# Designs tried in a protein design run: designed miniproteins, single chains, continued (5). Part 5

Each design is a single chain, and the fold is of that chain. pLDDT is the mean over its residues in the fold that is shown.

## One batch from the design tools (miniprotein)

Design m16150
Fold by ESMFold2-Fast:
Structure m16150 (fold): chain A 81 residues (1-81)
Amino acid sequence: MEELEKVIEEQLKAFNESTGKNLSFTEEAKEKLIEASKGDVELLKVLTHRAASIAIEKGRETVTVEDVEEAIEELKELPPP
């Protein structure tokens, strides 16, 4: 679990560095990301970036569980290529 939280923090740091934002995740949002990734580090990275982008798009600096849920739904609702 510590390793997965570290991945979220590293992705967030890189995202903040690239966008000039000071984003943070709620504890509930981190838990939801880990649960949704099912131990897949690559999926965790994708969901982390999507949730962060959704929060920014909505004008928030805090990524909430709602943003994570929207990121998960967005990936599910995309039509197959």
Scores: mean pLDDT 77

Design m16151
Fold by ESMFold2-Fast:
Formats: C-alpha cells, structure tokens, sequence
Structure m16151 (fold): chain A 62 residues (1-62)
C-alpha cells in the first residue's frame, strides 16, 4: 500500500493524473484489506481530488 501511494505521489507531481488516481485507488484498497482504514480513507480522498483534475484534462483534449 505505502509503495503504491508513493508511486501515486510521483505520478501526480509529474502531471500524470490518470496514473496517480490508479495508484491511489490501488493503495487505498490494499490499505483497507490490511486493516489500515485511516490510510485507505485518506488515499481515496486523494484519488477523488486527482480524478477531478483528470476529468478537466480530458475535456481540454476535445
């Protein structure tokens, strides 16, 4: 979970929002499965934020 979260951070910092969302979602799911519900909640919130930005970028490509 932690390693995936770090990959999500890297992708986000590089502007790869779609990849960042994917890593955050995977990290959140893994954290929840491991019983780390607080980290899972935080990662889902980050994924939602990044997903919103990614949607805006998809519109800009039209």
Amino acid sequence: AEELAKKGEEAFRKGDFETAVKYYEEAARLAEEQGDLETAKKLREWAEGVRKVAEMFKESRA
Scores: mean pLDDT 76

Design m16152
Fold by ESMFold2-Fast:
Structure m16152 (fold): chain A 98 residues (1-98)
Amino acid sequence: HMEELIREIEAEVEAQVAALEAKLAANPDLPAEVKEAIRAQLEVLKRMAFTSYFVDRLLEEGKEEEAKELVLKLIEELLEKGLISEEEAEKMKKEIEE
């Protein structure tokens, strides 16, 4: 279940990155403040994608508890950034616990 969950998180992060990059490309006349906010969000999302990759490495090494902690932190960060709903976050947490 954790492998499926991390792939779902990776897909969501990739979709959000693509949407924000497309928004920047389509709207070059956006105010500098808005462009900086989008770029800052992209940096956060790219770090989350890297963390997802790191979780896969931990699972391969049998470090399941460390992988679980990182996945829980990713879910909380996704919720904090408004990328997933509270219902989606609770569902993902339940999949890790069961």
Scores: mean pLDDT 77

Design m16153
Fold by ESMFold2-Fast:
Structure m16153 (fold): chain A 72 residues (1-72)
Amino acid sequence: SPEMQATILLFRIMALVVDLEIGARLGQISEEQAREKLEEIRRLARELVRLDPSLKPTMEEQLRRVEEIVRS
């Protein structure tokens, strides 16, 4: 179902966000690797919003937070 697909995609995005946040905080990820992970998160977020447009504001807020982490 679209609802199940959206749920699975959301958990995949959350796992990538956590990996990036932890990697950045612990200095275990390069700036280039962080940018590559951010681009992957952006692609998955676009697919999630396509499946469930009501999640657009939530995804935009998450991307903004992740972008700040990569920028710092």
Scores: mean pLDDT 84

Design m16154
Fold by ESMFold2-Fast:
Structure m16154 (fold): chain A 94 residues (1-94)
Amino acid sequence: MSPMEKLNEILVSEVLSMDPSSLSEEEREEEGRAVLRVLLRLGSIHLLAKYGPEITKAVIDLIEENREELVKEVGEEVVEEALERLRKLLKELE
């Protein structure tokens, strides 16, 4: 399983309290992105670092891949602060 697939499973199961097997892969990706937006808006995205360096890297990658959309929804400052905090936590985990 890729780190991104594992991240989507964690977001669905641990954050949304849903069974990942009840959703298609596409639905898991959509729900994962929805949760990402909520966690960014709440300033809570850094809490995902508790799942380890591999998941922390996947969160950073997901934010960077969707940066343009996320900036439009939550603002550039929120996205930059989240990335800076996640990168700092990643260094502490490694």
Scores: mean pLDDT 78

Design m16155
Fold by ESMFold2-Fast:
Structure m16155 (fold): chain A 59 residues (1-59)
Amino acid sequence: MEFYKAIKDYEAKTPEELTLKKGNYLRLLEEVDEEHWLAETLDGRKGLVPKEVLEKVSL
């Protein structure tokens, strides 16, 4: 099972984006464009996340 992790705090700039704190784990749902994923946090929030604030979590 593949998860991604926020590498820094990120404040949502639009209602469609997720606000993240460093260390939040996310499941990627789909690629929206070259800069954004549609993702879901472990606490059930969904929204757009800039790709540069995420890293793939190794097992």
Scores: mean pLDDT 80

Design m16156
Fold by ESMFold2-Fast:
Structure m16156 (fold): chain A 57 residues (1-57)
Amino acid sequence: MDEEGLILSKMAQLLRDGKFDEAEKLAKEHNLTEELKRLKVMIERGRADAAAVRAAR
């Protein structure tokens, strides 16, 4: 089990929770800023698609 995998899972959870500042701090502390950018793009694409179908609350 990789430490990076664990940190990436935490960053994804923070992004879903809307805690972008905490996710960015984790990425900088572990030098995973590039992976964070990829996660943000994936989540943003998912949200855009969901918003187009229905305005979820």
Scores: mean pLDDT 71

Design m16157
Fold by ESMFold2-Fast:
Structure m16157 (fold): chain A 62 residues (1-62)
Amino acid sequence: EKLSPLSLEAEVKEALGRMAFSLGDYERALKLFEEALELYKKAGDKKGAERAEKNIKEVKEK
């Protein structure tokens, strides 16, 4: 696959953030989504960064 290692790592962190969110662990979810956002930005993955930003907003609205 042509995906960078940073994009794959970001996807894993995003998935873990969603799991934490579903468990009500909003502090952990926020940290994981922020880490995913940083990795997506470093990878140049604009769509991934947008998803991570939306996830961060959802957590902050709780």
Scores: mean pLDDT 82

Design m16158
Fold by ESMFold2-Fast:
Structure m16158 (fold): chain A 97 residues (1-97)
Amino acid sequence: MEEAFRKELKGNLEAALELLREVLEAIKAGGDPQSPEMVAKLVAAALHLSVAAMSGDKKAEEALRHLMEAMRAIDAGDVEAAIEHLERAIELAEEAI
């Protein structure tokens, strides 16, 4: 495999993980998941996971799907479902590295 491609994939996964962990910790601490700051972090994480998924990585693709489901749960006011989907997205992204 090309080292540059591997480095870019890993970098995107690591960036997504940092953002997702920050959002999950903030929500569990009673933060507003619909705040502009939280939404910006979720969108940034989705972009990083999208780049990783475009490489054909199935775990990155599944992590992105769970993040999209978490964002829909947030829009619906279902914080518990959002937490479950965020935790699964983090687990899958960690496995993709």
Scores: mean pLDDT 84

Design m16159
Fold by ESMFold2-Fast:
Structure m16159 (fold): chain A 56 residues (1-56)
Amino acid sequence: SSEELQAFLEEMNARLPELAQRLAEARKNGDQETIAALQDELRALQAKIQELKAAG
């Protein structure tokens, strides 16, 4: 449903600035574990968006 995609994108609009800031901080600190975890989170979000687009 396109409604599920829209609701998910609204939630992501709130979270993406926080994730971007945390990733930038982790990169400055050389925190490879946090960088990897945040990159995994972003990939999961991208996969979910593609899944919802393909389903609708």
Scores: mean pLDDT 78

Design m16160
Fold by ESMFold2-Fast:
Structure m16160 (fold): chain A 64 residues (1-64)
Amino acid sequence: MITVTGTGAGRGAAQAIAGGVMEFDPSAKAEVDGDTVTVTTPSKEAAELAANAIRQVGGTATIE
């Protein structure tokens, strides 16, 4: 599993990113706590999608 953690996206953007990642990869799990998004996925493409979306809205994303 790949874990993506994003901060600073804003709560609304965080929710939208979580939903979009789960639509792209139904096996992905995403949770939002304030402006922090945590995504866990077996898909490298879904992880990159999440990280790029977070960065596009001005947040910081880390992939582990």
Scores: mean pLDDT 81

Design m16161
Fold by ESMFold2-Fast:
Structure m16161 (fold): chain A 81 residues (1-81)
Amino acid sequence: SAAALVAERELARGRELAAEAKRAIEQGDYDRARVLLSEILSPEQLAAAEAALDAGDDATVLAIIDRRVAEMERNAAQAKA
């Protein structure tokens, strides 16, 4: 279905952006991380991630990224069923 193709494309893009965001965080490039996260996170998730970045809580940001990728994986699996 078209929905399954969209969900798979969003998952592939989300994984790529998540990997780039994690790399930006590891390099201390928080401005780049914010831009990348704005493309994959919901507004609510982005607000939580930005608060964690401002606090220097990289572990919380990484957990938010991982939860978002897992959400996209579930959405892609459901769209294929």
Scores: mean pLDDT 85

Design m16162
Fold by ESMFold2-Fast:
Structure m16162 (fold): chain A 55 residues (1-55)
Amino acid sequence: SAADEAAAAKFFDEVGKLAQENKYDVERFKQALDEAVKKYGNPAVAAVAESWKSL
């Protein structure tokens, strides 16, 4: 849906910022991703975050 697409776009912007802020701290990055998933609150965002947490 358009709402899911908008949430995904905001999530990707957030992930870009989190990656820069937590460049050398993988555990903090994963924690921050979990917080962002809660903030944007949809299953597509959650699936992407799980993939990123595997890095």
Scores: mean pLDDT 69

Design m16163
Fold by ESMFold2-Fast:
Structure m16163 (fold): chain A 80 residues (1-80)
Amino acid sequence: MAEEYLVEGKYDEAIKIAEEELKKDPNNPRLWAILGGAYVNKGEYDKAIEYAEKALEIDPNFAGARAVLAYARLKKKKAS
């Protein structure tokens, strides 16, 4: 599962699996949050924000996506 690769630090594998699962279930906020988490760990904060916002469009109360969005926005503000 995509979460296993994210926990192991295999961010590219997590992204690939989450993208394949999203082709079958595009309205799953968990998969969008996994993409956001992988991209925040890769330092790609703009992509992390986009994917976290997508998860929150589907489920505004999804805690994982809210955490990713807050962290990515904080990092982007300090880098800019």
Scores: mean pLDDT 80

Design m16164
Fold by ESMFold2-Fast:
Structure m16164 (fold): chain A 78 residues (1-78)
Amino acid sequence: GPLQRGQQLAQQVRQALSSMTNSSITITSTPTSITITITPPSGLENAVGQGIRSRLRDIGIDATVTSSSGLITVTIPL
């Protein structure tokens, strides 16, 4: 069901992003979406955002990536 899919995707995302040691990462899953909040090092928001897009694309996940005020928000619909 949607909860199982959300939990499975959250685990895949955690694994895909496990090498990003220079950023603080929080992952929240709901039945309808996964939201990832990332605090990158100052001035690296664009590079970190591109790295996230590439990692998620490599595991077949399409995500919306938004950066604002030094914070990156990634939304994955379920």
Scores: mean pLDDT 74

Design m16165
Fold by ESMFold2-Fast:
Structure m16165 (fold): chain A 66 residues (1-66)
Amino acid sequence: MELLVTHTGDVTSFIGLVLRLMGYPDVEVEIVGEGQIRATFSGSEEEYEALLRWLESRPDVTVEEV
């Protein structure tokens, strides 16, 4: 599963988001632009759904499934 994550906050909160995503098991993180992250997930559907719900709950984040 692959997600495009767009962050609209400051650089410090963006770095915090990157570090949190890198902390997830089976997640590969690539910065593809300023405020944009491509996250590739290779774990279970259950863990993926939990990750997606967390991202969608954030007001500073827009997530798109690719």
Scores: mean pLDDT 80

Design m16166
Fold by ESMFold2-Fast:
Structure m16166 (fold): chain A 71 residues (1-71)
Amino acid sequence: ADKAIENLKKLIEEGDYETALVFALIYAVLAEKSGDRETAARFYRIAAEASEKLGDTEVAEQYRADAERLA
């Protein structure tokens, strides 16, 4: 999980927000389904950051709420 999170943060640093968002959501859903709530929360936070960078503030708030629910 930590390596995947590092890779997604690097995508955000490089300006590839759409790719970071897509993979963050895939990993968040997989972690949530496997019962790893902490890891799912971390991926939803990355999805929120990527959405905010894309200008989707409302969507970013939804992903932050998902992370808060799981943490």
Scores: mean pLDDT 85

Design m16167
Fold by ESMFold2-Fast:
Structure m16167 (fold): chain A 65 residues (1-65)
Amino acid sequence: DERIKKLEEELKKDPKNREALRELVEELIKNKRYDEAVELLKKALEIDPDDEFSKRVLKYLESLK
């Protein structure tokens, strides 16, 4: 998906871009790409550990087993 690639590029340039991260996570979940969303959120939390959105969504996705 072109939109997902664009958002990944934005995050690569600015790893603390919470808006791009949120949109990318939402697109991945919408497309049922849950494993990719989990890996993205784990990586994002390494860079920005105080992001409450990432903590909450990661916890939710990991509970879906």
Scores: mean pLDDT 81

Design m16168
Fold by ESMFold2-Fast:
Structure m16168 (fold): chain A 70 residues (1-70)
Amino acid sequence: LEELIEKAKERLVKAGFSEEDAEALASNIVFGTDEDQVEAAVKTVLQNIDKLKTADLAPGVPLEKIKASK
């Protein structure tokens, strides 16, 4: 479970998510499922995220007011 969540998280981070958001999403899509299902779920999430990212308008001036983590 933890390793599957970590793999999903890593992929989400590579797609542009913060580690916190990626971990939350990975936990949501990994409910003790096999790697194949995790891959399919991650793919679906990434496609939805791609659309969501397009809706954002924070180029070069990212999440200064939104996030205060790290």
Scores: mean pLDDT 61

Design m16169
Fold by ESMFold2-Fast:
Structure m16169 (fold): chain A 70 residues (1-70)
Amino acid sequence: MSEEELLEKVGEAGKKAAEAAEAGDIETARQYIEELRKLAEEARKQGHDGAATAAEMGVKEVEEILKKKG
């Protein structure tokens, strides 16, 4: 998978996770957090550190939203 393709998937998953977290849909938010973690692992395996960092930041952002709602 290209770095550009990984970044696109990270952006989409992050957006979906944040929207679910803000709506109080904790289960859906957790599913997208897991998708972001898988994308971060895949990006690091391929040497795409930028995409991996973006995915890791996405996880942190969604977890912060969940903390404020919990």
Scores: mean pLDDT 83

Design m16170
Fold by ESMFold2-Fast:
Structure m16170 (fold): chain A 73 residues (1-73)
Amino acid sequence: MEEAMELIKKGAEYFNKGLEYAKQGNYEEALKLLDKSIEYFKKAAELDPSLKPLADYFIEQAKEEKKKIEEKL
């Protein structure tokens, strides 16, 4: 449980960094960071299925941000 929550925390940290790079116009790095975010959230749900709704929520947010960045390219 605790380890899976640490993966959620790491996912959120990468998500925030991705948004930061997107605001700076560094879309390539932003997409890379958002992909890392999604990987951490998926791993968290794999380790603790009770966290799946929380992980899925963050994965959806990351995918929406990726889509917004891709539309600017």
Scores: mean pLDDT 85

Design m16171
Fold by ESMFold2-Fast:
Structure m16171 (fold): chain A 58 residues (1-58)
Amino acid sequence: MELTPEEARVFRLLAEGKTDEEIARELGISPERVRELIDRLMEKTGAKSREELAALAR
């Protein structure tokens, strides 16, 4: 699965159970940007929801 470095960091933090706000704080980006990256990760992984994406990251 081809992830950008930013997408890979978001995916790891989702595996840790972080909220969008916690991910945004740790990466120094907006919560809106985190949601955009989650949408891209869902497209790349085939996950149908944020919860499914988080489960795939675990």
Scores: mean pLDDT 81

Design m16172
Fold by ESMFold2-Fast:
Structure m16172 (fold): chain A 74 residues (1-74)
Amino acid sequence: SPARQRFADFVEEASLVMAQLDTAGRQEVAAWLREIVAEYRAMLAAGVPDEEIIAKLDELWEEFQARVEALRAA
């Protein structure tokens, strides 16, 4: 499914970001990823259409990038 592929791409890209962080930063980002995984699973369980899941994943990706940038600036 397109939503599953978009989620897989999200996780892969997030893993590449985590590889550039120290252990503490990696653990914090991993906690954010668990939140995103929970949201994705909730959308699947609720039968949300693929197009809406993709749109929400894009929003979550923007939030994720902003949080990572703030973490790097700290």
Scores: mean pLDDT 85

Design m16173
Fold by ESMFold2-Fast:
Structure m16173 (fold): chain A 55 residues (1-55)
Amino acid sequence: MERERLKRELIETARRLVALSKSTDPADQKEAERLRERAHELAEELGMAVYINES
């Protein structure tokens, strides 16, 4: 089972996303959008809900 690997990748992705989403750089904002999509996809594979863009 690759569940451990997916969970680890999700945590790393979320951490990077938070750092990038706080940046005012447009390039970082674009990367944050990609990471948000990836985190959501990983969460679906794990059967979890992810609210990375929750406000």
Scores: mean pLDDT 71

Design m16174
Fold by ESMFold2-Fast:
Structure m16174 (fold): chain A 73 residues (1-73)
Amino acid sequence: KWEELMEKGREALKAGDLDTAREYYLQAAMVAAQKGDREGVAEAIENLAEVYRKQGREDAAQVALDTAARLRA
C-alpha cells in the first residue's frame, strides 16, 4: 500500500504533475503514520519536500525536511 502510493507519487512527479505527486506522497505519509512506521513517514515527507521545491515553495520544503529529520532521530 505505502509502496504503491510512493510509486504513484514518483510517476506523477516525473510527469510534472506536482499537485498529484503531492497528494500521493501525503497519502503515503498517512498510511505509514497509521502503521507507526516513522521511517516510512520520513521518506514520504522527504519526497513531498522535493515537490515543494519544484513548486517554488522553499519555506514549505524546509519545514518538510526538518519534520523528516526529527522522525529519523
Scores: mean pLDDT 84

Design m16175
Fold by ESMFold2-Fast:
Structure m16175 (fold): chain A 60 residues (1-60)
Amino acid sequence: MAPAVLDAQVALAVALLAAVLAGDAATVNALAALAAQVAQNADDAAALAALAAEALAIAA
């Protein structure tokens, strides 16, 4: 697996955990949609980096 895929998955997992602890259902749903996009873009390092940044921004 490319390191960019792993980095995107870790960022998404951290953001999802933060959203769950905050009780924010809308943010949880947004992050679940982003997880599907990470899976679809597994071979595009630039897209994965953008998705990781977006996941962290949603959780902030």
Scores: mean pLDDT 69

Design m16176
Fold by ESMFold2-Fast:
Structure m16176 (fold): chain A 61 residues (1-61)
Amino acid sequence: SAVEEAVEAVRRGIEALNAGDYKTAAEWFRRAAEHYERAGLPENAAAMKEQADWAYQQAGL
């Protein structure tokens, strides 16, 4: 389901953060946002977009 795909993408983003790979983390959080939008969960999608933006800032992007 879109929710399951979103949760998996969040997990991958957290793994990337733990590895210090902010760019990869941002890409996973962006994917999670797309999956949450497809699931009809706009607040969860917005939260993931904020996490992606934060991670891009940490990457210097």
Scores: mean pLDDT 89

Design m16177
Fold by ESMFold2-Fast:
Structure m16177 (fold): chain A 60 residues (1-60)
Amino acid sequence: SLVKIAEELIEEAKKKGNVIAQRFAEAGILAYRNGHTSEAIELLKMAADALGIEITLPAP
């Protein structure tokens, strides 16, 4: 689920001290909770890219 991916990205960002990636992942989960699924996908993709992590997400 997008929530699980977002939580994993937040934890990885915290481990690496990457505040920018953490904020993108947190914004992504917030967007998803507010029904903005396409925005959530883009924000989670930005978080993953900032962390150098490859993740599988549906198209925004």
Scores: mean pLDDT 83

Design m16178
Fold by ESMFold2-Fast:
Structure m16178 (fold): chain A 73 residues (1-73)
Amino acid sequence: VDELLERAVEAALAGDWERAAEYTRRMLEALGYGDLAEQVARMVRYVGETRGGEAAARLIRAVYEQVRAERAA
């Protein structure tokens, strides 16, 4: 899972929105949030296209932290 997070962030910072979205989708599926995976992947792509890679990377990390916190609670 952590490897999928890092790959998603790396892709976002490289400007590869398709890969960033795909790794984010796989990360969420692996964490048991497959029902949210498609919607979040679309948001990552949209943020990357409109606000750039740093914004997309921040979104990916924020989603991961939120999901991780929910699993720990």
Scores: mean pLDDT 80

Design m16179
Fold by ESMFold2-Fast:
Structure m16179 (fold): chain A 79 residues (1-79)
Amino acid sequence: MEEEKKKLEEAIDLLAEYARESTNLDDQVQATLLIMNAALYLKAGKPKEAAEFLLKQVDSLNLPEEVKERIKKLIEEAL
């Protein structure tokens, strides 16, 4: 449970890092919205729903393939 939450938090941190480093405003907004929604699920005590939401949405982001794969792996480990 705690370890699963930690992996999900690591995925969120990676998204936050990408959003911070991005020079494209639309990419920043999309990543930030995903982070906010995932954080709200976690705050509500719904880590599985947070993980499922992120896993579904990560492919829609303009991210390098390597970053997408790393995020997906962390999310899958949290499920």
Scores: mean pLDDT 77

Design m16180
Fold by ESMFold2-Fast:
Structure m16180 (fold): chain A 81 residues (1-81)
Amino acid sequence: NIEEVRELAERLKELFIRAGVEEAKAEEMAKIIKDYAETGSTPAEKVVGVAMLAMALGVENPELAEEINETVLRTLKLLEE
């Protein structure tokens, strides 16, 4: 479901911004996820990179960790379809 992937990508963008990531970079990370789901032309390695960054941000921001981890896992599960 491309709509659900878009919603989760926007949620990750919000979480990245709350974790202190610059808005333009957060938009770039969300775009990687959306492009992977919509076009299939984005390398899976870039999506893994976004997930790893999200997990690292969760470690640095314990108050956001559960929400980041939940959003990442839901996103990855949809993308493996």
Scores: mean pLDDT 81

Design m16181
Fold by ESMFold2-Fast:
Structure m16181 (fold): chain A 95 residues (1-95)
Amino acid sequence: SAAAKAQEAIKKAKEAIKLAKEGRLEEAQAALDEAEKALLEAGKLLGVELEAEEAVGLARIEIGVGKVVGDEKEGLIKAAEILIEAAQRLLALAA
C-alpha cells in the first residue's frame, strides 16, 4: 500500500540519520537510496509522483552541497529530513 511505502521511506531515512551520526556515511547513503525508492513508489501509488520526485531532487542537492563544503554527514542528515517530511505528507494523503 502507499501508506506502507511512505512508512518504509520514513524508517529508512531515520536509519540513514543514525548511520550518518555514527560516521557510517556509505551505509547512510545506502539507507537514503532505499528511502528514495520507497518514497517514489508511494508517490506513484497516490498519483503524486512529481511531489515525490521534487523531494528526492532536493535531498540529492543537500548531499551534493555537503560534499562540496566538506560536511557529508550534515548533507546526508538534511537529505534524510527532507525525505521524512515528504513521506509524512504522503502518509497523510494515504489516510
Scores: mean pLDDT 89

Design m16182
Fold by ESMFold2-Fast:
Structure m16182 (fold): chain A 61 residues (1-61)
Amino acid sequence: MEIDPVVARADIYEGMAGVDEKLGDKKGAAENYRIAADLYEQAGDTERASELRKKAEELEK
């Protein structure tokens, strides 16, 4: 089992976005989901990156 430091950072930002969303900070949540998505894409997880970008876009509508 090998933990990519980029994936570890992405997990942190995704978690922060979840907390922001729970607190009603949709803008902060969207920003953190976008950061997490960029980090997942850098790690090669393009599917997860796409899902998080879509979620961020839905929060900013």
Scores: mean pLDDT 82

Design m16183
Fold by ESMFold2-Fast:
Structure m16183 (fold): chain A 118 residues (1-118)
Amino acid sequence: MPKLTESGGGTVAEGGSVTLTAKASGLDFSKMRKSWWRQAPGQPLQFVASISPDKSTVTYASSVAGRATISVDDSKKTLTLNLSNLKASDTATYYAQAIGYEGDKLVIVFGEGVPLTV
């Protein structure tokens, strides 16, 4: 089955940096729009960053702009989010997402989430 497996969370000090990684399996990762989302305790799911399949369009939420970098290695099927200058407000469970089409069918895959505490 298609899946995204995240890693790289944990407890990090304010002002520090973290690298979150998601590895894809069972899907054509190169054809998917990839993104990171987060959910803080008691809050709705929030957008963090996205990258288009051709990597020409990269978008960051205002809350992380200037502190975040999203990158993809299609050969390794790896999606990475680097966050620097961490704030207590970055404390959340982070979810990788891939979205695209297999033929005429829309496919949306979320990871199970990786917790980050700042």
Scores: mean pLDDT 85

Design m16184
Fold by ESMFold2-Fast:
Structure m16184 (fold): chain A 60 residues (1-60)
Amino acid sequence: SLQDKINEVKKEITEEFNKKVEEILKESDPNDPLKIAKKVEEVLEEAYKELEEKIKELEA
């Protein structure tokens, strides 16, 4: 079903997002939370954009 495909895409993007966040945390100074927050926000924006594009393709 379309919903099953959407759920699969969400899982895939969530896994990729979590991996990127882990990399940011490993490379970042934990005493600079605003710098970490900015990098996470950028990765989150990319993840939502990719999610919207993939869902749009599935609905087409």
Scores: mean pLDDT 82

Design m16185
Fold by ESMFold2-Fast:
Structure m16185 (fold): chain A 90 residues (1-90)
Amino acid sequence: AYRDLSLAASYLKQGEYDKAVELAKKAIEKAPNDKYVQANAYTLIGEAYYKRGEYEKALEYFKKALQLDPRNPRAQSLYERVKKALEEKK
């Protein structure tokens, strides 16, 4: 699970968003009872959608991450950023 998250983060940095999402989903599957692994995985998936400009999907995944870990600093920061982007599109 942790190894899959590290690889997902690496692919995200390289712009390999589909591969990053795939590995993050594998981390969730391997650790169904670990809320912190799941929160970090959902945060990575949300960030991949955010980088693609799919802000509504990004918000959904950041909400899932924050439901599992309300104090996750990356999920909080990215959730606020996406909300601002969507508010400016109104």
Scores: mean pLDDT 82

Design m16186
Fold by ESMFold2-Fast:
Structure m16186 (fold): chain A 65 residues (1-65)
Amino acid sequence: GLKERIEILRDAVERLKEAGVISDEEAAEVLALLEEAERLLAQGDYERAEELLKRAEDIILDALK
């Protein structure tokens, strides 16, 4: 579910930051999007939560290029 995706992305971004693959600034941006996605999910706004998750995923993917 969306909650599990948020947890996976949070774990992934922390690992990528530790490995030096993404910057502290990129990691902070992703984490902020994940926090907002959790807030929207708690409110039942699944569509907007998924949109923010896709934005977070795009930042991670761009950092890997």
Scores: mean pLDDT 85

Design m16187
Fold by ESMFold2-Fast:
Structure m16187 (fold): chain A 81 residues (1-81)
Amino acid sequence: SMLEEIKKLLEEIRSLVENPGLQELVDEFIETLEKLSVENALAALETIRSFVEAQEDPERAAKINELIDKAEEILRKMEEE
């Protein structure tokens, strides 16, 4: 399912994140994903993106942002159905 694909992307993001506070935020997002509206899930991804850009090194941030972009694309497709 699209939701399972998003969860896998978030798990991969979690594995790349070094900052403990950001790790906790991603873990909470994974746990609550099924209960969130598409709008709230997109807002959560943008919040994660901003912390990634602030806390992680540029090379790691670029890899994580690619995964965030993929998750956002799937969420937007879910909203259109």
Scores: mean pLDDT 83

